# Designs tried in a protein design run: designed miniproteins, single chains, continued (2). Part 104

Each design is a single chain, and the fold is of that chain. pLDDT is the mean over its residues in the fold that is shown.

## One batch from the design tools (miniprotein)

Design m7611
Fold by ESMFold2-Fast:
Structure m7611 (fold): chain A 100 residues (1-100)
Amino acid sequence: SIIDQVLELLEATVAQLEAAYKAKDIEGAIALLEATAKQLKELKKKANEELQKKIDEIIGALEVAAKVIREYLEQGKEEIALLGLKHTIEWLKEVIEELK
């Protein structure tokens, strides 16, 4: 189902973001957030109206997170960027549990 594909994508994204966080690969984490949002936009096209609303909320949150983390990184605020990444990972884990 489309919800199973969304769950699989988000679970893979969390694992990859956790690896990026441990490596302090903030640029890689931003790219992952942007790539996941793009993949969710494709899955949204096949989803029913209710799931489309949830996917839109996730896309919006990922795009905002990528933008804010990038802005902190560009300002040399690496520790704040990493904290933002950690909060994004924790939020995605909550989203996954809600979708199960």
Scores: mean pLDDT 91

Design m7612
Fold by ESMFold2-Fast:
Structure m7612 (fold): chain A 70 residues (1-70)
Amino acid sequence: SAEAERLVAEARAIYEANPEDPAAVREALIISQEGALLALDRALGVERSEEERRRRAEETYEPLVEADLK
């Protein structure tokens, strides 16, 4: 899964460059989640667009942030 490996590598590069920056850490986590979702979609035989995978990764963090405020 070259595409999933690229996403993980991008996340790793961002994290390594700015491990103390909360915004950089958040972006790295979202990108790594895109890679994980791609791997799962492929394992299940699901074909999904890059845009939809990005949206799903972002949605993973939205409920957690909202719950933290409540």
Scores: mean pLDDT 73

Design m7613
Fold by ESMFold2-Fast:
Structure m7613 (fold): chain A 94 residues (1-94)
Amino acid sequence: SELTEKGLEALKEGNFEEGIRLLTEAARRGDVRARQILEALTDAGLGNKEGAIARLQQLGLSKEEAERLVEEASKSDFSAAGLIIEEAVDRALA
């Protein structure tokens, strides 16, 4: 969806808060790809970098794009953001 693409661009630009917001809204509206991206980013924030890279590639990102996003997530306070993403995804899908 357009929201999913905008969310990915925000994350690629380092705007994690806006990226999370847009992807959460897309997932709430039933976008399966947005939900799967949020799950992969949560895994990355919690330390499962290899799994996150593999999942992001399955979702249409290149290996280089996936590796860059996972490293950016790992460098930011993304462990806290990951917990917020997990809660937001669970709430959106309930």
Scores: mean pLDDT 72

Design m7614
Fold by ESMFold2-Fast:
Structure m7614 (fold): chain A 95 residues (1-95)
Amino acid sequence: GLAPASPEVREEILRLIDEGEKEADKLSNPEARKFVKEALESIRRAVEAGATPEAVILHASTYRVVAKNLGLKEASELLGKLIDRLAEIARRHGV
């Protein structure tokens, strides 16, 4: 649903973004690493601004599509894993 994120959901998403930033540091392609970090910073700002879980998933999905179109395979794969985990968080919290 389009329900607003609870504080618990928001905190869990922010923790996931922190994990994603650490995983981005492990990427071998510097361009993919930079792209993921910029995407995660943008997503973090959306979460802090009160974006719903659905809006956060859509935002991340947009970056994933851009990464794929740019041939940044490592970035697209890492963002895909993030999206799957965001969807799991949303499902567990009934949103």
Scores: mean pLDDT 84

Design m7615
Fold by ESMFold2-Fast:
Structure m7615 (fold): chain A 65 residues (1-65)
Amino acid sequence: MKVIYNASEEFIQKLKASGKNVKVIDGTKIPKGALHLNDIIVMSQEPTEDKEQLEKLGVEIIDGS
């Protein structure tokens, strides 16, 4: 599972074109269950509220800027 924040619209479109399940979220918090339903989550901002918990679950958090 990967979480990418600050990604460009072009990068998001390329991810969707790859056939992976991509979810785009506006804000700093990932909805409950979203991690289990998606290959990649793209966020407009760094997931500061959930960062420690995501890292403990082995989720890769990537700055796409």
Scores: mean pLDDT 74

Design m7616
Fold by ESMFold2-Fast:
Structure m7616 (fold): chain A 70 residues (1-70)
Amino acid sequence: DEFREKLRAFFEAQLPALLELREEALASEHGDTPLARLMVPAIAAGEAAVRAALEEMIELMEKKYEEALK
């Protein structure tokens, strides 16, 4: 859980800018998927943000996997 807490702190610091970038990406024709909505603005923000977004997706996928095992 420490990684999620550090990632949350990072996102809270960068949240306003990342949310604006996400909304701009959603206005594009490529922002129709949840993954694209997360990754496109992160790519625009740089590699550090891409890594953070990827880690969040990995955590989401792990949660989905555990829900499937239920």
Scores: mean pLDDT 59

Design m7617
Fold by ESMFold2-Fast:
Structure m7617 (fold): chain A 69 residues (1-69)
Amino acid sequence: SSLEKRKEILEQALKILEYAKKNGISVDEAADKLGASEEARILAREYLKKTNGDYDKAIEIVKEELEKL
């Protein structure tokens, strides 16, 4: 279903943000290293943009979105 696909993309976006923070690399580099989907990369970039580059806030928002599913 579209809901299951949305959850998968959000889970990938979370992993991208966490990996980028842990390794001090960009979201794009993290997405490439993890073999993440383009949708997950875009979503991770958008959340980071909304938090003005605050990885901890972006991670928290993605976790909250996953809890709402």
Scores: mean pLDDT 88

Design m7618
Fold by ESMFold2-Fast:
Structure m7618 (fold): chain A 84 residues (1-84)
Amino acid sequence: SEERKKLLEEFKKLVGRAQELLGQALQSSDEKIREEALKLGREIEELIRKFGEAVRNNAPVSELEKILREIEKKVKELEKLVKE
């Protein structure tokens, strides 16, 4: 479906953004920023795995959207960590 295709495209963009931001945060001279980035990175990785499993199990679009919004929230937290 077109909705499912758009969610997959958004997912790919969020994964790429997370990788970029995690790389930036891990270059910080502040140990607390690096520790928080690693924690957020692990949480994002688990959500990515959960999204992949939901896609494989042909989960409803609503479930994919829910997981994607959770990923987006964690990516925004990572953006705040880097862009301060």
Scores: mean pLDDT 88

Design m7619
Fold by ESMFold2-Fast:
Structure m7619 (fold): chain A 118 residues (1-118)
Amino acid sequence: SIEERIRSLDEEERERLLAALQAAIDRAVAALDAGRPDEALEELLKGILVALGIYSEEEISEALKTEEGRKKLVEEARRALEAIIRVEEEAAAAGDLRAAEIVSLARTALQLLALLEA
């Protein structure tokens, strides 16, 4: 499951996940500021799903060619972000600052994803 993948991340992999989420959010916001919502969605999907090893960039680009593929990727990204929040929230509540940052970024990515779905 996606939760098992997230629970299996070591400290270096968790730092890479944090960096990937931040970079994806930054690129998505830049694309939205440029009036490019489709590019913003692609950047979020790549940053989440590729960082977790769920899809390659090529698989994401191919799936985005159809409405059904887009819906599938959005649902998978939403479930992945929800799983990240579930796994990291307990550590964040216990005072793990990296876990708190990961939860914060995952929540931001969920809000951006919801905006881009509309």
Scores: mean pLDDT 87

Design m7620
Fold by ESMFold2-Fast:
Structure m7620 (fold): chain A 94 residues (1-94)
Amino acid sequence: SPIDVVNEKFEELKPTLSPVGAKILEEAVKALKEALEAGKSAEEAVNVGMRTLLTKSSEAYAAGKLTEEEVAKLLEKFGEIMKAFYEAMEKERE
């Protein structure tokens, strides 16, 4: 399922992140999954996840818990998860 693909991609990427970064990415992925379970569209679920990622990463950056490079890496890794998610959604339409 697309949710399984999101979970698998997150687990693959988690070891490449700091503990703070991994927790923020996990919270963003959780928000996306909860939005899908609530019946939101794929686009709405991605927007919820992205909003969570941006809010949590900016808070952690302001608190000195993440560097600018680590924030950029979080955005990149979230983008990789979203690419895998949309590819999985496309396969279910076939």
Scores: mean pLDDT 86

Design m7621
Fold by ESMFold2-Fast:
Formats: sequence, structure tokens, C-alpha cells
Structure m7621 (fold): chain A 109 residues (1-109)
Amino acid sequence: SEEVLQRVERLIEELAKAETREEALRLALEILRLLLKNLDVFLDPERTSRLIEAAEEALAKATNPYARAVLRRLLELLRRLQKAKSKKEAVLLLIGEILALLGDLIELS
């Protein structure tokens, strides 16, 4: 559980340093994949709060406009996940954003 949390935090830090739209989208997709795969871990309010703090710090440090845009989307999603009333709602939120990010990535092809 802690290893997965630390892995997601590291990916959020990498996202802050992304220099291209493709890199930012691929990093965000990997973050969301890990959240979906380990949903029981991340539905804990303390762990969700820790990810929100990591995303806020990453957004403050990010200078690239694509990295900032994707970090803003991630932060909004994490805040919505924190307010989710069921696992089903959390899954639908994550799948919806994964499909949106994948669509954006396909448009770059």
C-alpha cells in the first residue's frame, strides 16, 4: 500500500517536469491506472488528502503549460474522488478521465 502511494507521488512529481503534451498525458494515464488498480488503497481519506497535497505542490512547481493543464485536471479529479460516496462512483470518475486523456493522446497521433 505505502509502496503504491509513493509510486503515485513520484509520478505526480515527474508530471510537474513534463515538457510535452504527450509526456504529460502518458504520465497522467499511468497515475490513473495505478489509482484504479489500487482503488481500495486510495479511497482512504488520509491517502487521498496526501495525493491532493502532492498534486498541489507539483502544480506550484510546474512551468510547462501542458504539465500545468494536466495537473489541474488531476487535482480536480482527486478532489472529486475525495467526495465520492461509493466505490462505483470512484470507478466511474476514474474511467471517465482515463477515456478523456486517452482521447487527447490519440489526437496527437
Scores: mean pLDDT 88

Design m7622
Fold by ESMFold2-Fast:
Structure m7622 (fold): chain A 85 residues (1-85)
Amino acid sequence: GAYEGGKLAGIGAKTGDEELAEKGAKLALEGAPDSSGAGGVGVGAARAGKNKRGEEALKGAEEMLPTITDPAARAALQGVIEGTK
């Protein structure tokens, strides 16, 4: 579902695995079409500098959370946060 996709994107962001982050983003989008922003945060963070990719994913997700009202899209974003920890 959207949460599991977000979690994979967060793990990809934390580890710098762009392929895993993109796979997670696609799974999140399949579960919640409005989760494209959450997946984008995960992929963008995976591309960020080695020392800050987890921090960038968490920051991006926290900034996006108050702008998302759809429960499934929020679940995807919470998945990104949990995967980044």
Scores: mean pLDDT 69

Design m7623
Fold by ESMFold2-Fast:
Structure m7623 (fold): chain A 95 residues (1-95)
Amino acid sequence: ELEEILKRIAEVEEELKRLVAEGADAAEIKRVLIEGVLLAAEYVRLHPEELGPESNETARVAREIAELLESDPERARALAEAYADKVVAKLEAAK
């Protein structure tokens, strides 16, 4: 279970790097970002002690989503989408 999640996170990270380098469609980048942050949230939910201290925005968002996955999955999804929108807007502004 944990190994599967970590493998998927690595795959999503590599896909995101490729899509950004290739100038892919914003919608595709957003899809990959949503998948990545939701996977990170699942990892945090299963192993919160192994995430370590807060070091970046992605880790903070993943922790927040992890807290909502059981109690309010719709809000968890909405936070993932909002985070993805923010990252996509920042990437497009940097082009």
Scores: mean pLDDT 74

Design m7624
Fold by ESMFold2-Fast:
Structure m7624 (fold): chain A 65 residues (1-65)
Amino acid sequence: VLSEVARNLRAIGVLLEEGLALDHLEKDGVIILEYPSSDPEHQKKVKRAKERLEKDGIKVEIVEK
């Protein structure tokens, strides 16, 4: 299990590499990624970020905006 600091730094790195905004929420060890419901390209990037973070053992929730 990653520390809170390591988890957040990893999330920032993945989001940057996927071309997403660096803003994310964290609640109870879960990284929350938001995307606009009308943007399928942004939605695909968010899904890739989730898969990459989950491979590292980080829990991720995707929230439609």
Scores: mean pLDDT 72

Design m7625
Fold by ESMFold2-Fast:
Structure m7625 (fold): chain A 90 residues (1-90)
Amino acid sequence: SEVEKLLEEIRKLIEEMKKKGLLSDEEAEKWLKGVEAIGKAAKSMPEEEAIKIVKDLLEQLKLRKETLELEAKYGGGYREELIALSEALA
């Protein structure tokens, strides 16, 4: 149930990022398919491990959203730095 709540939070975040134009339709679709795959894998894992993995994914996605919002706001003036931050957090 905690895993399911975290997965729903991730799905909502992906949809929000798509609605804001931070993700293309194709990118959002790939992310949603990834979330579905992780949800299936989590059912075969100890709950504590599943929670850890899904929380890590949620944190990374939140940081990616922040990075993309900064890139959009500043017109790519910090593109290299924002990409490096995003990659370091992946």
Scores: mean pLDDT 79

Design m7626
Fold by ESMFold2-Fast:
Structure m7626 (fold): chain A 86 residues (1-86)
Amino acid sequence: SARIEEALRVLELLAELRKQMEGKSEEEKKELILEAAEELGLSEEVIEQIRNAKTPREAALILERAVAERYRAAGEELAAQLEAAE
C-alpha cells in the first residue's frame, strides 16, 4: 500500500529529524524542521508558518499538526470506506 509506505517514510524522517536536532542551535533546529517539512511536501502555507515561527518548538508544533492533519484525513477516508461496506 502506497499510504503505508508513505507513513513509514514519514516516521523514519521524523525519527532522523529528532536525532539530527540533538545538540544543535535554535537556528539550526528550525532549519532542519523547515527542510523536513519541504521533504514531506507540505503546503506552501504550512512551510511559510514554519519559516515565521519564532522558536524551533513552535516550528515543530506546526510540523506535527500538519502531519497529524494528513493522517486524520487518511483515517477519515478509511473509516468512510469501512462504513460503506456492510
Scores: mean pLDDT 74

Design m7627
Fold by ESMFold2-Fast:
Structure m7627 (fold): chain A 87 residues (1-87)
Amino acid sequence: MSERERLIREAETVIRQAELLKERVRADERLSPEQKEEALALADKAIEHAREAIRLAEEGRPVEEVRKQLTEALAYLIEAQDIIDEA
């Protein structure tokens, strides 16, 4: 598997995990409305950056640019997860 193909698969995994996290946030009665809004916004940012990583990879952009978007997607996903874990 090429590095580009691996990064696309990792970005697809981030999108799946962020969507599952959004479902968990919506169902979590421990979270305030404000915490839900913040966690959902962070999960949406993770999805946006992961989709951008896939787009850049498909357009043949440098692997470094793809990796930067994936790194940002992962950071937002971790931040969203922390809101749930701290509740």
Scores: mean pLDDT 87

Design m7628
Fold by ESMFold2-Fast:
Structure m7628 (fold): chain A 91 residues (1-91)
Amino acid sequence: MRVTVELLDKEGNLLSFGQGYDTLEEAKEFVIKLVELGLKKYKELIVRISAPSEEVTRAIADAIVEAAKKLGYEARVRIEGGVATVEIRPA
């Protein structure tokens, strides 16, 4: 399947980009690793996700929220036009 993930700083500048995962499970694993690495460096991140279905997009967004919370961060999700935006900041 095709999932597109963009990691952005708090000002909306692109930090990292990923796409073209084979399964939902693979997409979740790689996106979580990208978010964990980004949070070690930037402390605040915006993650944009687009996927073939809203269910897949939401599942990936929810996985990011859980991962961020385990690391002691706050995360908020907004879904508009098939794109999920996850804003992550220190709790």
Scores: mean pLDDT 80

Design m7629
Fold by ESMFold2-Fast:
Structure m7629 (fold): chain A 94 residues (1-94)
Amino acid sequence: MVAVEVEDGKGKGKKIELTVTVYTTDSSAQRTVTVKGKETGTEKTFNASPDHVSTIKVTFETPYKEVEFEATATVSAAGKPTQSSTATAKGTIL
């Protein structure tokens, strides 16, 4: 099983930082996290650590003062179907 959490982001000077946390019961499975800004259409993909809990900080450059983000964590293990979880967060430039 996989779960993802995203904290609402704050930014300064056209950059927004998000904190994404991925939880999984399969410590040996390959994990990817894809974070997409809805207004920008910009997508960034990261490999998550093999630990049961992985925290990733992601920085997005944006001309928008407020951006909605969607983070999708995907777990792939040999011989098993791919599992995914999605969370949303709001980023604001102060």
Scores: mean pLDDT 76

Design m7630
Fold by ESMFold2-Fast:
Structure m7630 (fold): chain A 87 residues (1-87)
Amino acid sequence: APSPIERRLEALIAAYAATLADPNATRAQIEAQTNAVLQAVGEARKAGVPTETLLARLERVRALAREHGDDATAARFDWLARELERS
């Protein structure tokens, strides 16, 4: 079963996806959700969640960002994925 920290990361990814699907979502809301996901990945890494699990989650949010035309946010998720692969 996923750990509590993995459950929190999954919930934050779901919230990010819901925000992207909301036509009334502001850039500030999208940035807040993006930062929450990035922070949760960092916390999950510190808690010892396997790198392959975190890379799969980062790929999902990168794909979501790209689907919504947000290449800058997709690049932020991709940068963190490359950092995890080096660690």
Scores: mean pLDDT 87

Design m7631
Fold by ESMFold2-Fast:
Structure m7631 (fold): chain A 90 residues (1-90)
Amino acid sequence: MSEKARELLEKALELMEKAVQSTDPEERIKLIQEAHKLLSEAAKYLTPEDIPLLEKIRDAAARVAQDEDFDVQVQATLTLIHVVSMLLAL
């Protein structure tokens, strides 16, 4: 595992877990978008050793995608698709 990938993915997971706990749709969207940016940066450094951490991020994104707010649901679903695409590339 690259140290750079680990740091970016750990921060992305932290942001997604905060989004799961947030009750404010605007704050959820902000947290999801920040996590998505970190995931995109991490993509250059990913190795198969990152799979367990990516799976945790996938599971967090799937939980947020169940939100009743349509904009939150869309942002979480896009992040879920992105994480699944990264997992398929490993």
Scores: mean pLDDT 83

Design m7632
Fold by ESMFold2-Fast:
Formats: structure tokens, C-alpha cells, sequence
Structure m7632 (fold): chain A 70 residues (1-70)
């Protein structure tokens, strides 16, 4: 789970300039993998990255909640 999250985050970082829509989806998936692994700080960061690229306020809210719990 955490290993999958790290891989997805790395792929998202690679695509953020060429394909920000796909990068946002990858960061969102990474966030869920980190959350399931109990890596709340990593999950919050991934969801924040996804929100910045997609403009999704629900992802920003999720990132803020997880950051407070970490």
C-alpha cells in the first residue's frame, strides 16, 4: 500500500506539467493508498497536490483534515 502510494506519487510528479489532469488522478490514488497504509501525513500531502491540480475543494478539505490528524 505505502509502496504503491509512493509509485503513484512519483508518476504524478512526472506528469504534472505534461498532463495535469492525469497527475491529479494519480495523486488522489496515492493519497488513498497512503491513507489505507496509515501514512496520514503522506496521504494529506498527496490529496493537497491533487486538489491544487484539479481545483477540487473536497480534496483540499480531505487534505486539511488528515494533516490535523497526522
Amino acid sequence: LAEEGRRLREEGERLRESDPERAAELFKQAGWKFYLAGELEEAAEAFRRASELSGDPELEKAAQVLAQLA
Scores: mean pLDDT 80

Design m7633
Fold by ESMFold2-Fast:
Order: structure tokens, then C-alpha cells, then sequence
Structure m7633 (fold): chain A 64 residues (1-64)
């Protein structure tokens, strides 16, 4: 049905957004690790945020 396809497309769009945000955060903590490795707490926080987004993406993928 058109409604079911619209819902599936919305979930796919949301998944793509989560993946993009996850990749951005991974790039940010990797950059910080190279430019200022003394900021271990900030690097860890960015990594934890990236991990949380990855978990959300996996949960959403399970709904598809």
C-alpha cells in the first residue's frame, strides 16, 4: 500500500540521517585524537555519542 511504502521510506530516510551523523562524529573524534590527543575526555564523549547513534541506527534497521 502507498501508506506502508511511505512509512518505509520515512524510516529509510531517518536511518540514512543517523548514519550520516554517526560518520560525522567519528570524523570529529578522529580529528581531535590526531590534533589534540590530550583531550581524552572530549574524545571519549564524541565516541560515546557516535556509538549511541550507531545503536539507534541498528534498532531502526531492525524495523525495516
Amino acid sequence: SAAAEAQRQALIAQLNELVAQHQKLQAEYLKLSKTDPSKQQEIQQLQQQADALAQQAEALRAQL
Scores: mean pLDDT 85

Design m7634
Fold by ESMFold2-Fast:
Formats: C-alpha cells, sequence, structure tokens
Structure m7634 (fold): chain A 70 residues (1-70)
C-alpha cells in the first residue's frame, strides 16, 4: 500500500525489464509452490528456483540503491 520511492531512471531499459520479469516469476513460483504443497507434492525444486530468482532480484535492487547514493 505504501508507494515505492525507487527512482528507475538510474536503471537501464534492460535492467528494468529484468526486474519486472523477476517480480512476475516470484509470483508464479509462489503460486506453484502453494499448489504443490496442497497436492502433497515435494516443492523443493520450485523453492530452489524461487531462491535463485530472489538472489538475482536482490542483486539488481542493490545496484539501483548504490547508483541512487552516488
Amino acid sequence: AAPQVLNFKNLSEEEREELIELEAEIVSLATEIALAKRQGKDPSELEKRLDEVVERLNELEEKALEREKE
């Protein structure tokens, strides 16, 4: 509900597109994990993929924040 104050002008078009794609993947993977757990299936592979996507998202967010502090 709180507005984000991150200035996307410091990100390239490619980095901005990657960030949007990573956010969409997180939502998709979270949904698949929930469905797998409901069906009694092992979500470990999906959880591993989610961790990888989150790590990449954190790298891009750190890069954006470092540029904003310059």
Scores: mean pLDDT 75

Design m7635
Fold by ESMFold2-Fast:
Structure m7635 (fold): chain A 64 residues (1-64)
Amino acid sequence: SMEAEIERRAEALLALLKKRFPDISPDEQKAFYQGMLEALRSGEPNSPAAKAVVQMVNDLAARG
């Protein structure tokens, strides 16, 4: 199903994020995963969910 593909893609992106930012907290992991699900379901690259995910990645990069 399309939903199962969206979930698989979000899981793959979370795994990549955890590899790049190994100190990411469980709460940050959950927030990223939920944000990615919303962004992928919307299909809009400039959606509020997509912008929130970009901001999360930028914040993680800035913190170390």
Scores: mean pLDDT 84

Design m7636
Fold by ESMFold2-Fast:
Structure m7636 (fold): chain A 109 residues (1-109)
Amino acid sequence: KQELIDEIMKLIEKIKKAIEDGNYEGVAEMFRKMAQDFLGKAVENEGDIAGIYGALAVGFHTLAKLLEEGKKDEVLKILDRFKPDLEAMPQEVVEDILEILKKYEKYYK
C-alpha cells in the first residue's frame, strides 16, 4: 500500500507543477473526467466503498471548479493534504486512484 501511495504522490507533484506552469484548463478538464470515473466506481460498489468513491467524485469536481475560478493556491493546498487521506483509504481504492491518474497522465506531462 505505501508504494502505491508514494507513486500517487509523485503524480500529484506533476499535477501541481502543471497548475503552477499555467495549465489550468487541461488540469480542470482532467479533474472533471476523474470525478466522472469515480462516480462510475461509486455506482458499481456498495456501502462504505461506494461512499468513498462518491466523496472522491465530489472532491475532484470541487478541485476542477476551484481551478476554473482561478483559485489555484487553494487547489495546491488541497493536493498537499491528500497523503493522509490516501493512508486512511482501503488498498483497492488506492489502486483505482493510481490507475485513473495514470489514465490521464497526458493532461499533466
Scores: mean pLDDT 85

Design m7637
Fold by ESMFold2-Fast:
Structure m7637 (fold): chain A 86 residues (1-86)
Amino acid sequence: SMNEELLKRLEELRKKYGPEIEKAKARIDSDPSLPESTLSDKEAAIMALAQMIDQVEALQKAGKKLSKKQVEVGLKLLEEIEKLLK
């Protein structure tokens, strides 16, 4: 299903970009006022990826399933993220 595809792709990206994701999270935590315009396209993509992973994990922990529309939007955003990371 599209939901399973989204979750699989997020897990693959989390494994591939794990160190970059953790570094991006630490940077946001140390400076929550950091404007997006100071980020490179790749740094912005890593931050967006980290945020998607956190949101999906929070929903799974709460026993909630992503809606069809949320999955479709997530897949489109993920395609843009993957394009920026290539």
Scores: mean pLDDT 77

Design m7638
Fold by ESMFold2-Fast:
Structure m7638 (fold): chain A 78 residues (1-78)
Amino acid sequence: ASKEAVEAAVKALLEGAKIAAEGDPQKAADYLREKADAMKDPGARAVLGAAAEGAAQTKDPQKAAEDLRKAAEGTSKM
């Protein structure tokens, strides 16, 4: 993935984590799906899509936020 795509994905994941922590994992999932659809880089797009699916399946806002923060950390190392 390009550095720009990785940075954009990390930023989106951290914003998604913030939304999830505010009590709405489904809103975080919708946000991440929108960012994935706009992402031209296929690797970054796949990361954002997988994160959106995970957030949609998670009922605990704190767990969804933690999972998204971990995804952002992993993505930053690409």
Scores: mean pLDDT 82

Design m7639
Fold by ESMFold2-Fast:
Structure m7639 (fold): chain A 69 residues (1-69)
Amino acid sequence: MRDRADDLRRQADLYRQQSRDYRARADQLEADGGSPEFVDGLRQAADVYDARSRQLDDQANALINQLNS
């Protein structure tokens, strides 16, 4: 049984999707001549979601490696 690790991986996938959305929005805003401050803000948000996704994957892998009953 690895329900928690599976849940963490599912959450990681959702955060990865959010990161991609923010990056796409930042790229579009930049192409449209949008404010550099808003573009930077969207890229920072994407980085936060990407970091959270990686953290969740690391936690899932740690649980699997620990075999904590």
Scores: mean pLDDT 81

Design m7640
Fold by ESMFold2-Fast:
Structure m7640 (fold): chain A 85 residues (1-85)
Amino acid sequence: MAEQLRQDAKLAEQEAARSSGRDRLIFQGSSEGLLGQAYFEEGDYEKASEHFEEAARLFSEAAGEDSPLAKYAREQAERYRELAK
């Protein structure tokens, strides 16, 4: 349910606040991805795409553009952007 995803996103954001460097970026990206999933469950594909774009940016900064996390988030952003049309 979208509520649980938003709660999990808040927990990831709290972990980011307690972390540094790469780990902070990974937790921030995870929070954004969870928010993107919550918006997808609510049918808000435009916001879902925007949150996955931010997740992809954060994961790319943490682990590089070709990292599995960055590629996954980018693919989800593109998918939801297409659904928003």
Scores: mean pLDDT 87

Design m7641
Fold by ESMFold2-Fast:
Parts: C-alpha cells; structure tokens; sequence
Structure m7641 (fold): chain A 65 residues (1-65)
C-alpha cells in the first residue's frame, strides 16, 4: 500500500470559479488513480494579491503498490 499527500489547487476570478477549477482537478486526479482512494483532509480559501481566488485541497491518496 502506497500513501501520499497531494495538494490540489483551483484558481479563478471568484470563489465559485476557483471551486469549479478545483473540482475539475480533483476529478482528473481520481481518473489518474485507478484502484485507489482519495480523501480530502483540508480545504483552504484565500484571495490572491491580483484579486483572484485560490482554493487548495489537501488530499490523501492511497493505492495498492
């Protein structure tokens, strides 16, 4: 069994756009992890200096190895 922590980030012009970007990136991570499990352990939201919003998810990825 292999376990790792991965940061997945979504950025957008507002929080809604940033969360949509994050969900798309999480979907791609799940597709790239066949037979594994993904657990979102933490989600943080912050505003960038240029006015964009960043949403970061910390994901525990567990797969047979």
Amino acid sequence: TQEELVEVVGVGDDEEAARRALEENLRRLAEATPGGTLEVTDVTVRRLPDGRVEVTALVRVTRPA
Scores: mean pLDDT 82

Design m7642
Fold by ESMFold2-Fast:
Structure m7642 (fold): chain A 85 residues (1-85)
Amino acid sequence: SRNLTLERIATDVLEILSELGDDFALLLPKVNPTLQPVLQQLYDNRHTLTQDQVISILQNSGLNLLDLEIELGVLSLHHAVLKVT
C-alpha cells in the first residue's frame, strides 16, 4: 500500500543529504550513532537510489521514523549554522 508520509520522508532524506554535500562528513558525528550507518549508506548512494529503494532501506533499518525526522532536522539546523556567518 502507498504511504505518503514515508514517501515524503524518503524524498526529504535524499534532498537534505544532497544539500549537505561535502559538509555531510563533518555533520554525521553529531547524529545518533544508531542512524549513522544508514545515513552513510543513503549518502554514498544518493544519486542512484530511487524513492522506493530509500523507503525499503528505512523500513528494513528498524528506525523510528519520528526519531529519523528529528535527527534530519538537527542535521539541517547544524548545516544552516555553518552557512550563516
Scores: mean pLDDT 78

Design m7643
Fold by ESMFold2-Fast:
Structure m7643 (fold): chain A 65 residues (1-65)
Amino acid sequence: MEEEARRLAEEAVRLGGDRGVAEAGAKAIIQGNREKGAMGLASAALTGGASREQAERLGREAIEA
């Protein structure tokens, strides 16, 4: 879980997301709030300029983590 959450945060940052927001999303996943974490990571990617498709894929992976 922790390694998976960190990997997803790094993907959000690669998509242009803010590192602080992405790490907050990863923290939510680690704390057991997968939906909250998925929304945070997807929001970070979208705010960073990622496409809707990229953000949706990242959010789906976060829920599956």
Scores: mean pLDDT 79

Design m7644
Fold by ESMFold2-Fast:
Structure m7644 (fold): chain A 81 residues (1-81)
Amino acid sequence: TKRAEAERELEAYLKKIDEAIDNPEREEEIIQELVDELMARIEAALAKAGRTVDEAEREAIRAAIREYIERQIEEARRKRA
């Protein structure tokens, strides 16, 4: 079901956040992996909707995703403190 798929995706995402906290030296690598994965999904959704995105829009979306992920890692780190 769509719920089971969403739960599996959420668990995979949370596992990556935990991995970044447990391995600070790999934090940047993990952030890039998550940004690339989410960006690919957004681009696929836009293509299905028949939308075209220029380079500037693509960079803005990528930057927003990165800020979101960095914020999630920081919040998770604070919860452990």
Scores: mean pLDDT 79

